# Designs tried in a protein design run: designed miniproteins, single chains, continued (4). Part 13

Each design is a single chain, and the fold is of that chain. pLDDT is the mean over its residues in the fold that is shown.

## One batch from the design tools (miniprotein)

Design m12421
Fold by ESMFold2-Fast:
Structure m12421 (fold): chain A 81 residues (1-81)
Amino acid sequence: MEPSIEELAEALAATIRAESGGRLSAEVRIGKRIEVRILDAEGRLLATVRLSREQLLELYRDPDRLRARNATLVALLERMH
């Protein structure tokens, strides 16, 4: 009944976009690990967040942690520009 790992990864990318007010976008690649590639408004790669499938499931079970983690990531990337 839990969402697929692909849905979890896409939700993570959507949260990053939302919390940045659309200033950042994210692309998701699923393999042995989940890669969330974070891009600026010009399409320049700023960072890659690499997660295991287990880490995504943990974040799904702990929504407060997911939101806090994404907010911290967005804030760090904004400070780098």
Scores: mean pLDDT 70

Design m12422
Fold by ESMFold2-Fast:
Structure m12422 (fold): chain A 80 residues (1-80)
Amino acid sequence: SSEKALERFIEVLEEMAPKFPEDKKKKILELVKKLREALEAKDMEKAKEVYDELLELISELPEELQEEIVKKLNEATDEE
């Protein structure tokens, strides 16, 4: 589900937060908090907006960190 995917996205970003540059880390964690709040409110439109903002911010990270985020997200998708 979309909620499950977004929750995993939050988990990956929080796990990787210590590796982020300080300025980007602060902004990413603020957006992660907003994403979590949107999910708790079941506001999927707002969650999608925050997710898009996070993707834009992630695109400014070093390529190595971007690749690690994508890899961790792909490894978490399990369909039994």
Scores: mean pLDDT 80

Design m12423
Fold by ESMFold2-Fast:
Structure m12423 (fold): chain A 97 residues (1-97)
Amino acid sequence: SLSPEEQELLRLWQEVERLIMEFVKTGKLDREALKEALKRIIELLQKRYPHLSVEEIADLILESIENFLKALQVDEETREKIIKEVRSILDELVKEM
C-alpha cells in the first residue's frame, strides 16, 4: 500500500494531468491551479528527496509532462505551447522557492 505522502503525490500528479488535458481539449489553462499543484509536488519531493534541488525536481517534472504529452500523441504545436507554459510556471517556482 502507498504511504499517505505517496497517495497525496499521486493525487496532485493526477490533478496536473487533468489540468493539462483540459488545456489540450479546450485551449484554456487554469494557470493558478497548475502552479499550486506543481508547488505542492515540489515541496513533497523535496521532503522525500532532500538531496535534490528545487531546480532538479522542476526539471524532472517538466520531463514527466513532456513524456505524458508524447504518450498521448498530442500534436507538436500544442505540445510546444503547453511545455512553454509549464516551463514558465516552474521557472517562477524555482525563483520563489
Scores: mean pLDDT 88

Design m12424
Fold by ESMFold2-Fast:
Structure m12424 (fold): chain A 90 residues (1-90)
Amino acid sequence: MKVEAAVVLVARKDGKLRTLIVKFENGEIVEVEDLGDMPFAEAIERAKKEYPEMTEELRIDESPLAAELARKAAEALGLDLVSAVAFVKE
């Protein structure tokens, strides 16, 4: 199954909060957009605008898939995950 998703995450790097959008294709990271200190809600709206084809909104506390993608992103980037939402293409 081809997993294509955009994950919006808030994470800590060097004690500072960072907001990022991480794009996944076939379950692998293909693009990282560092939004710095952008508020999480604004990053979510940005992701919806940039990836309108990603129609399923999944929370990490409700979706094992969203939780796994968020963990993969945080681990790959050396970040401490605080919160995330995944937007997944059907």
Scores: mean pLDDT 83

Design m12425
Fold by ESMFold2-Fast:
Structure m12425 (fold): chain A 72 residues (1-72)
Amino acid sequence: MPDIPGAGLVAVVGEDSLELLLIDTKTGEVLARETVPLVDGKVDPAAFKEAVERLLAKAKEVADARGIPYSL
């Protein structure tokens, strides 16, 4: 998939949720984030897919705002 150049995806495992962060690798700024709830201690695949889709939408908005190329 097309990504924002110079950004990395980080997953943070919490007690009740998985947090997905898109971070600028040069500045360390959090560009976008989404939270996925844990069901019985596991990531729900449908919720994960929805969170990724929302994160990609936010990533495009951030890319546009920062003048970074992003294409689908």
Scores: mean pLDDT 71

Design m12426
Fold by ESMFold2-Fast:
Structure m12426 (fold): chain A 80 residues (1-80)
Amino acid sequence: MREELIKKADELYEEGVKLYEQGDKKTAANKFVEAAHYYLLAGDYERAIEAAQKALEADPSNVYAKRLLKEIEIRKKLAE
């Protein structure tokens, strides 16, 4: 299960990178947000933070990515 969640997150992250390179930055941000959720579900807080940050790089106005990044950072601190 955890390995499957990480694999799904990696696939979504890669889709986000490709969309970003094609100039579809808003859709790329959505893919990075989805990747961050799967990394978070897998307990991979570091990659979840990286994916959420990529979402904000792609679309700085993405309120969902901002909230998710804050949530992941809080959950990581509680897990430490």
Scores: mean pLDDT 85

Design m12427
Fold by ESMFold2-Fast:
Structure m12427 (fold): chain A 85 residues (1-85)
Amino acid sequence: AAEEIKESGNFAKMFGNKYYNEGNYDEAIKAYQAAISLFEQAQSQGADVTNSLAVAYGNLGNVYFSLGKYDEALEAYQKALELRE
């Protein structure tokens, strides 16, 4: 169900937060990308994921910024902002 996929995305986001706080940026990126994919799947099935997607993109941007990958960070931040127009 759409809500179950959304909850899976929330868990992936939580693991991303854990890895980011530990300085494990590679695993944080993978977890946030997994969260985004799950939220997009849930959204296609009718779940309201706009806030969850915006947060996940924002956090992904923070990881890229911490790695000095400013172009990737800007792209992720822009996606987060577009979701909150």
Scores: mean pLDDT 88

Design m12428
Fold by ESMFold2-Fast:
Structure m12428 (fold): chain A 96 residues (1-96)
Amino acid sequence: MKAEKLFELAKEELDRLGDQAPTEEQRIAFLDKVLSILNEKLDLTEEQRRELAREIWESAVAVYEQYRAGLLTKEEAAQRLYEDVKRLIEEAKKKS
């Protein structure tokens, strides 16, 4: 369920942006939605939050591009994104 919700969120945001690069504000808003889906709360500095938002966005782009190329099924893409995001959150917790 959470993996599917994360992938659907990423797909919606990336499809909406098309060829446009996200603003920093859009990346941070995406992070906030991701953390809400995962029921995660992080006490991060502004700089750490900005960095985590960038890393999670880059992971979402990479997974979605592989899905669009037919290299991953929807289920595989959802699971990979979920695992990547969980890893990035755990790494951020160790730095805070």
Scores: mean pLDDT 84

Design m12429
Fold by ESMFold2-Fast:
Structure m12429 (fold): chain A 120 residues (1-120)
Amino acid sequence: MVKVKVDVTITVQLWSKEPAKVVIKLEKIEKKTEGVEAEAEFEEVEVDVGAGPKTALMNLKITIYAESEEYLPEAKELVKEIIEEAIEKAIENGKKSLKGDGGVFAAVSSVKIEVEEVEE
């Protein structure tokens, strides 16, 4: 069994026509494929937004268990799917935290990925 830890930092720009507090919170994401199990935890982020863009850093910690090194390609695809799902859900949850007709605008400016393989 191979254990891989992936730390993902997503940099987003957030702004809104009206001043608002945006709370981004995700539930634990769990995914399984043949020979691979992955779980992702997200650190809650609170940002006060206004007409000017505010930078928010979203941290996602992904733990992957692969039966063997031959499943690492499948593990890599699962990580990509988890990151894409986390970004979409985080933006949606941030928008839902607002009251009223003022839209929140969000743009992803960068994604940083750090991978640590743990040998048993």
Scores: mean pLDDT 73

Design m12430
Fold by ESMFold2-Fast:
Structure m12430 (fold): chain A 67 residues (1-67)
Amino acid sequence: GPEAVARGAALAVARHGTVVSRADVVAAAREAGASPEEIAALEAALARFGDVLTREQLGAAIAELRA
């Protein structure tokens, strides 16, 4: 479920701090066990923020995926 994507996002923030790359978030979500469909939804949600995201932007994307 969306929990795997949320775990991946938490891992990316823990590893990279307050600023993370979109690629690092996607890689961490895959590591956390997100499905291909969950990865596609995550990439779509993150695309609006460009290649680098703040913690706040990442939180907004995860909230969108949980809605």
Scores: mean pLDDT 76

Design m12431
Fold by ESMFold2-Fast:
Structure m12431 (fold): chain A 97 residues (1-97)
Amino acid sequence: KVEELKRELAEAVANAIRALSRGDYQTAAEYFEKAAEKARELYELTGNPIYKEIADALQKASEAAKAGNFREARDYLAKAVKLIEEAGLLPLLYEAS
């Protein structure tokens, strides 16, 4: 279950990055929300506060993208990716890309 959620988090983030690269901000916002939900579920299951920080950053990225604040959306994505790396999930993100 935890490994499944880690994979789903990585896949959602990879899909959001691809959508941003195409200028598809609505699709990116949707994938940021999906990724934030997976990170929140990981936090509830593990108690590791890094997943809460990942979820918060991804939720802010989604909100910024929906509001048309694209620089802010990319800044929050960058923060989330650094936290994903710190959580040891970068290989899963690479595989999903």
Scores: mean pLDDT 87

Design m12432
Fold by ESMFold2-Fast:
Structure m12432 (fold): chain A 94 residues (1-94)
Amino acid sequence: MEALEYLKKAIEALKNGDRDKAKEYVQKAIESVERKADEFEAAGLTEAAREYRRAIGHLQVALDAIDQGNYDLAIEHLKAAIEELKRAEEVAAA
């Protein structure tokens, strides 16, 4: 999933202190996740769409944490989003 690669790059950017790159990657991940959720909802896979949208909540908190300069909190929520997206992929594959 493109979103997982963007989130890994966002975490790397935060570890390097690159706020602008981290925000860019998180925003790209949100766009990718929303597009995938809309795709599953259009296909009638409402539960899979719901699981994908759950990850967006963590990504939004991560963006707020980045803006506040709290990179540790941002990384925590990005990791939570990665786990939720992996779970969403399992639901979508079932």
Scores: mean pLDDT 83

Design m12433
Fold by ESMFold2-Fast:
Structure m12433 (fold): chain A 95 residues (1-95)
Amino acid sequence: LEEELEELRAELDAAIAAGDTERALELFEKLGEKTVELVKESEDPIKKTSLVFYLLATGLELIEALRRQGALEAAERAEELLKKYLKKALEAAKS
């Protein structure tokens, strides 16, 4: 997996652990943007698929963590971001 995505994921996990919901949403948005970019630039269908699944797994884990912390509004925003970036990543994968 791309080093930049792993770095963003580590920062995201730290923000979640700290209860910093605003930072977590910012980092997830950056991760989504980077994932779409990498999917669009890749010519390898296996790599495209792996990137899309990584985005989905990361988003679902974020939503669950925010719900467990009682940050329900932030969890709803995370769901909206996940839907937005999954749609963009899937469209990029078709090109």
Scores: mean pLDDT 86

Design m12434
Fold by ESMFold2-Fast:
Structure m12434 (fold): chain A 67 residues (1-67)
Amino acid sequence: SMEEDGRRAAEAAREAARRGDGAGAATSVHQMKLSGDKEGAEEGAEWAREAGDEAAARVGQISADNA
């Protein structure tokens, strides 16, 4: 389901951020947005920023803003 896909994307984004993988976090944010999880997409963009990957954080924020 879309809700299940969004939850898995959120888990993947947090895990990527913990590993310092901002690009992986941003990719998961895009998937959350596609699932209709606008709040999750914005939170995922924050995780990308926490990972310190400025380019990935910017991509994630753009994805969240367009949700």
Scores: mean pLDDT 64

Design m12435
Fold by ESMFold2-Fast:
Structure m12435 (fold): chain A 106 residues (1-106)
Amino acid sequence: MSLYEKLEKYRLKFGELAQKALDAIEAGDRETAIKYLEEMKKVLEEFKKETDLPRLKQIAEDGIKKVDEMIEKVKRGELTVEEAKSIFSDIFFDFQMALEMLKLEE
């Protein structure tokens, strides 16, 4: 399996967890939202470990920081669904663009 194929699995898992986190935020279920956000951080940490490419490590690190900020906002009851969607879209876009660049280099 190529590096691209391995990292693509992390991108797909991230998307599934993002939807579950959004559903929990919309329902006002803070404990479930935090659970899925923590699982998303683990996906990004695993992605970071799977690559030696500095750009991919930076994208994972930036994503982890954004998810940490979301967890703190959920704990304070300050995170809106629209804000969460915006943050997830930014992380997902960076992730997808990095994977597409990898596919072109292989």
Scores: mean pLDDT 81

Design m12436
Fold by ESMFold2-Fast:
Structure m12436 (fold): chain A 90 residues (1-90)
Amino acid sequence: SSEEQEIEELKNLIEHYKKALEKLEEKYGKENPLLKELRKLIEEYERIIKEMERAYKEGDYEKYKALKEKAYQLRKKIDDIASKLQEEAI
């Protein structure tokens, strides 16, 4: 289904974010405050995607849609922090 493919793509995006985080931690140090926040957001994003997969398997489409909206908002926050890291001399 399209939802199964969407969940697979979101899982791949989580792995991409984790690899990007590792590279940023090598460049700026893992104790950097923006990177600590980015780690927390990625962890929350992964949790939401797992909950979306569960809701889909249970046929709870209302919960799936609500979680998808939360995932979208978290992605915007992740992108904002990534932009700040690009602009700041650390």
Scores: mean pLDDT 83

Design m12437
Fold by ESMFold2-Fast:
Structure m12437 (fold): chain A 63 residues (1-63)
Amino acid sequence: GPSGEEARRAGLEAGAAGAGAAGYEATKFINDMELGRKAVEAGAAGDTEAAAEEAYKAGQAGG
């Protein structure tokens, strides 16, 4: 199999290609997934407080 570095680079390349598809899909679901998306983005940024707040709001809005 590929080395760890080659596997990581292949993953980054696949991730970059997938980002365009994810962007398209996110646009299709933007109204329903806005709060969930904000929670994910806040978590990725390491902002635990903002991620928790957006997740809470998503739960409340979802019923």
Scores: mean pLDDT 56

Design m12438
Fold by ESMFold2-Fast:
Structure m12438 (fold): chain A 96 residues (1-96)
Amino acid sequence: SEEARKALADAGKYGIETAKKVSPELSAKVAQVIADARRVLNEATPEQQEKLKKVFEEVTKIMKEAYNGSVEDAKKKLEEAIKKMQEAVDEVRKAL
């Protein structure tokens, strides 16, 4: 859906910005997770798209919190966000 694609775009933007600032070494991994999420979203059912949208919105919230924290906290939140996206994408991919 348009809403799910917008949520992914927002999550990607904040994820990449955070990685560039606090953990440049994770930038490639962030980009890869976003690319995988986009592919899975294109094949997902409406119900799966709604679930992915919620995860993308949660990731955006975590990344916004990361901007206000210490570098150490921001790195941990970035790793948490990457894991949440990977798990959600993998779960939907297995159901396809």
Scores: mean pLDDT 82

Design m12439
Fold by ESMFold2-Fast:
Structure m12439 (fold): chain A 105 residues (1-105)
Amino acid sequence: KEELVREIAVLYAKLAIEAALKEGLLTEEEAEELLAELEEMEAAGVEASEILGRIVRRIALRVPGMTEAEAEEIAARMAAGADRAAKTYTEEELEKMKERLESLL
């Protein structure tokens, strides 16, 4: 289901934001802003690939020496990966992934 794929994308994005905060790539304020943006995207029913692409791009731009073009390429690869995963995995496999990701938060 598209909803399940979107939920998984949100969980991945949350984990990425937490990891970036822990590594010092984001300030607490920046992480809070990204989490708020993520919640708005989830509420608006934004596609999984777009959620991951936007959040990953924002985090990548905080890596020292990262160019805008490089961040865009990383975001595009992550978005394409999400679309591919959605077609490859069964609903049961996606539910197991969601449970595993929730346990990491």
Scores: mean pLDDT 81

Design m12440
Fold by ESMFold2-Fast:
Structure m12440 (fold): chain A 82 residues (1-82)
Amino acid sequence: MVVPVILVTDDGGEIRLLVHDDGSVEVWLSPALQAKLSAAQQAAFRAYVEATLPSGSELLALSPEERRALVAELTAFANSLL
């Protein structure tokens, strides 16, 4: 398991994208962020990530510029739920 993407929300919450050994991507939310988001909002964020992210291997292969763009997009969406 590796963590290729880490982002921080405006309120100091943290989100990590975890790539498992089988290539699946898991969305980890910090306890502080979980406390601020309803179960429905957490599900909406996970669904957005699942719909928009490349495969785990493609995620690991992103350039620094592509990673910054992805972090910005995901951070903006996460902040929209707060």
Scores: mean pLDDT 76

Design m12441
Fold by ESMFold2-Fast:
Structure m12441 (fold): chain A 98 residues (1-98)
Amino acid sequence: VKLGKPRVFESEDLTLDEALKIAKEMAKKMFEEKILSDGTPVEIRPGKTQAIAFVYYDPQTGTVKAVAVALHYDPDTGTGWGSEPVVVKEVPVEEFLK
């Protein structure tokens, strides 16, 4: 297990659905590589659609979760919108540490 930053892919030309698909693949890869997110904040990039992936330990469930989300912030209107966060993988922490 290693600590790493949340993974972000961004583009002006992505739809939220396209970004979410990318985020799901990034989250799955982080999980397979046994990378836990180190708490580094994700920078919001105005006018870009962002695919965001992170892996965290949830003490409420005792599980490690790989999560994908997509979001867009429009600076001209001050409006942000995003996908619902998707848990792409979840295992007990003991299984993740194997």
Scores: mean pLDDT 84

Design m12442
Fold by ESMFold2-Fast:
Structure m12442 (fold): chain A 104 residues (1-104)
Amino acid sequence: SKEQVKLGTIANFLLMATNTEVRVQMRKYKLPKSVQEELEKLLDEVNKAVVNAMTTNYSQEALSSLEKKIDKLLAWVEKNFPKDVADAIKGDLDAALDLFRKAS
């Protein structure tokens, strides 16, 4: 439906904006190269899961996979950033997931 396409598009834009913010914070805190490489792998896995969700018309299996990849990204964020920064990123990730679930 048109609403499904709209919700999925908004969810993807919010997730991409959040990914950009995570990279900005990574540079601000001058994290070691090995830790930066961990983030890039996690972001790549999230992006693959988003493509899978979109191409399966937001199937429950694809959304469950996406949620697991976002949970791993959030664990990395909580480990590497101060609590206030991590909580803000968590809020944006949770909002994006809710929009993807509404698109299903």
Scores: mean pLDDT 87

Design m12443
Fold by ESMFold2-Fast:
Structure m12443 (fold): chain A 103 residues (1-103)
Amino acid sequence: EKVEQIIEKILNSKSLEEAKKAVDELFDYLGLTPEERERAWKTLEANKDHYREAAAMVAYRALVRKGLPQEYLDKIKEEAEKGLKISSELGTREMRAWLEAQR
């Protein structure tokens, strides 16, 4: 339930600041390091015009890494895929291959 609420905040973010805050809340909930959080913020800042898609993509990577159920991944997958299409730097080769395999 908490994860679903945070995913909704990411998908409904209306500014870079809101997207960063939602990603921060997710990373805190998942127990990710400050270094991983900083990397995520830099990704969002590099994609200012597409902050929502960037936030969805970094959130999706974090959820996959932490082994969360597919039901949570499915909620954010569409927006994360948009992020992957907008910026080739947003996703690693491995993440791109994984997303394509799950289609």
Scores: mean pLDDT 75

Design m12444
Fold by ESMFold2-Fast:
Structure m12444 (fold): chain A 105 residues (1-105)
Amino acid sequence: MRERQERVVAHAEALAPDDPEARAVGVSAAQALLAANPDASLDQLLEAAREGIRLYRAVRDGDEAAVAEVRERLRTELGLPEAVVEGLEAKARTAVALAERRAAA
């Protein structure tokens, strides 16, 4: 478990090196997948992290079509329950608000 979590964090850092809020949503998506499916492969966890980062960016950019697409992929391709996907979207919206506050400071 620990080694897979370290690989997920490193992958999120590589995808979003200058965006800590995007990385946080990515890591949360991978953790949500691992909680829903303890047998999830490393590749599935890395894909969840990538989709979480994409979700954050879609919310940040106001791209509701991309938000819907990421939610569908998380639900249908990675098998996350709808309630978990809704929670990840809420987390992404909170992360965007925090990033905006940091940029304004």
Scores: mean pLDDT 85

Design m12445
Fold by ESMFold2-Fast:
Parts: sequence; C-alpha cells; structure tokens
Structure m12445 (fold): chain A 87 residues (1-87)
Amino acid sequence: SAVDALKAQARALLAQLRAAVAAGDREAAIRVIAQLFRTMLQIQAINPEERAFIIAVLREVQALWPENGLPEHMIRLLEGKPVKLPK
C-alpha cells in the first residue's frame, strides 16, 4: 500500500539521519529531517490511524537532535493541540 511504502521510506530516512548525525554532517541531517517531516505529513493525510508510528518516528528524531523543536510541534499538531507554526 501507499502507507506501507511511506513507512518504509520513513525508516530508511531515519537510518540516514542516524548516519548523518554520527558523521557530524549537519547539512545532510537537516535535509533528511525535512524529508522525514514531509513523509510523516503524507502518512497522516492518508491514514490518521498511523499516528502512533508517526509519533514514534518524531520522538526518535527529537532524541537524535534534542534542540530541534519541530518534532514536538508536529506531535502537538497530531494530538490536536493548538500550535501556531512559524512561517
């Protein structure tokens, strides 16, 4: 299914993020995080029941880069909590 393909892509991107962080490649890490966020939004749009998977991935991103507030903003949005995303 489309969701299964996106979940596989998210897992591959998460592995790429771990490699970029381990290598100290900040530019690669930022690009991979952006791709992960897009992938998570696509999964949410197709099947909201995948919320647990999305939250688990976002929490792992946060653990790899604790100072990055974007995963927390996305988790709050998924939980229906009020969040104003900066443009």
Scores: mean pLDDT 75

Design m12446
Fold by ESMFold2-Fast:
Structure m12446 (fold): chain A 85 residues (1-85)
Amino acid sequence: MSAALKIAEQAKKLGFLGQDIIDLLKNDWEAGVEAALKKLRELYARTPDPEKRLEIGVLEGLLRMIRAIKKIEEDREAARREGLA
């Protein structure tokens, strides 16, 4: 269970992302998040509805934050493990 997967599932329910992105997130988290962010940015640029634009912007912002936090956590864990082993 990941926060990024929950955000992507919500975006899928709103019609912003496809199942391909969900599957990518399960097999390759970094590629899945990058693909989701790219699609959300493209949708934001093409969406005239202010409410939908706000929803897309919030989902993009949350995914960016989750990606940054996860990357920091993984880098810190990898550095500790490399120093130990």
Scores: mean pLDDT 79

Design m12447
Fold by ESMFold2-Fast:
Structure m12447 (fold): chain A 92 residues (1-92)
Amino acid sequence: EKAAETYEKLGNIYLELGNYYEAGQAYEKAGNVYEALAKAKPDQALNYYEKAANAYEKAADAYDKAGLPEKALDASNKAGVLALKIAVNKVT
């Protein structure tokens, strides 16, 4: 959890500096850590999937600003898959 928070903070710093590619990579790593936490802690999985989806959305935006539409689309798709998983789990 602390590692994912650190990657999010690093992504925010890179984004402010205009280092969009590095920001995208940092947010993507945060998303990867949150997904791993969701699998390791099934009783908290929805909360971690929500955090992972948010991190991937930030990565997609950063990659788009970096002029990397394929990486942006890939990150956006990862966020979308998690959003669908969250929605299905909430609908019982």
Scores: mean pLDDT 81

Design m12448
Fold by ESMFold2-Fast:
Structure m12448 (fold): chain A 55 residues (1-55)
Amino acid sequence: MPPDLEMARKLLEESPSEQFARLLLREEPDNEEMLRLVVEYFPDTEAGREARARL
């Protein structure tokens, strides 16, 4: 199960992982706040591009 937005942000700041970002996109594809978080941390990755396309 995906963590809440605050926990996700903390995890990405302390241990950034593109795999975790992809998990967030899969579990919360329509969560705009999660999409923005993925774009912020991984803008030039496949996950970041997919998140940006959904915004």
Scores: mean pLDDT 72

Design m12449
Fold by ESMFold2-Fast:
Structure m12449 (fold): chain A 64 residues (1-64)
Amino acid sequence: SAEESGKKAYEAILKDPGGGAAASAVADALRHGTKEEAKRVGELALEKTSSPAARELAKKALEA
């Protein structure tokens, strides 16, 4: 569900901010999450991730 995708993304970013799991989680939240949850996940990713790929996906989440 959208809520579950958002929650998993949030947890993945907090647990491993620079890892590939964070990028995948942001992408999933952007596709399946509510717009507000995708936005929140995107903001957290920009704040916490050092991965360029994760940050690009986070920017797209903020636009969704």
Scores: mean pLDDT 66

Design m12450
Fold by ESMFold2-Fast:
Structure m12450 (fold): chain A 73 residues (1-73)
Amino acid sequence: DELKKTVELYKKEGIDEALSKIGKSEDPKGKLQYDLLILIEQSKIIGIEPVFKAAREVGVPEEILEAAKELIE
């Protein structure tokens, strides 16, 4: 489960460390945007906070951040 692995990485190593390990061949912003969108679509509140925080740090569009925030609330 890619999302579970990503969330665990954020929790274990922190946001900055997780971003460095996402992979340089991928756009970190695009990767986090994709992961956050899947969590939103599946309405998975558990584990969304670390992905949300990382996405905010890399400047994912505010509309996506707002959708995630509505689920967290």
Scores: mean pLDDT 64

Design m12451
Fold by ESMFold2-Fast:
Structure m12451 (fold): chain A 71 residues (1-71)
Amino acid sequence: SREEILAEIEELINSLPEEALARYGLEKEDIIAAVRKLPDSSLQPLLDNIKNAANALEAVALLKLAVEHSA
């Protein structure tokens, strides 16, 4: 469900080091709020991409791209 995917993405965001988010000018609360505005069709691909990221910086870059698409 949408809420299950959002909960998993939110857990992953909360596990990211703040330094990695800060490098891209991002804050956890802002990213979570932006992700919650994404359409259902974008959530599973985003989750899959974050899970397959090689490191925290790549995961943050993928999150940034996804939220910029929603803006």
Scores: mean pLDDT 80

Design m12452
Fold by ESMFold2-Fast:
Structure m12452 (fold): chain A 70 residues (1-70)
Amino acid sequence: SALLERLLTAPPEELPALLAEVERAPSDAGLAAIRYLAQHGNEAERAALRATLARTTNPRVRAAIEAGLA
């Protein structure tokens, strides 16, 4: 999907907006992309994910970030 491709290829400054899209409508593909970025992303991407983890109220997004950062 377009959202999945954008999550995996976007510069870190665009990542907060794309993560908000996943939070509004969580998908298995979006959550898998979040886990992948948390595990394999660069420092700027992981920093954006940690910021999202601190503020998110979506338990599926929280679990995906926590799993990838472990």
Scores: mean pLDDT 80

Design m12453
Fold by ESMFold2-Fast:
Structure m12453 (fold): chain A 72 residues (1-72)
Amino acid sequence: SAAEAQEALARAQALLRQAAALPSADRGKVEEAENHAVLGVIYLGQGDAERALEHAEKAVELAEEALRSGGA
C-alpha cells in the first residue's frame, strides 16, 4: 500500500540521516540506498505503490548494511 511505502521511505530517510552523520558508513551502500529511495518516491508519485514499496524496502536494507559496516 502507499502507506506502507511511505513508512518504509521514512525509515530509509532516518537511516540515511544517521549514515550522513557517520563518516565510516559504507558510501557505496549509502549511494545505492539513496538511489532506491529516489525510485520509491518516483513510483509513489506515479501511483505505483507496489514498486514504491519494493524500492523503499531495498533502501532500508542497504542503509542498515551501510550503518552496520560503519560500526553503528
Scores: mean pLDDT 82

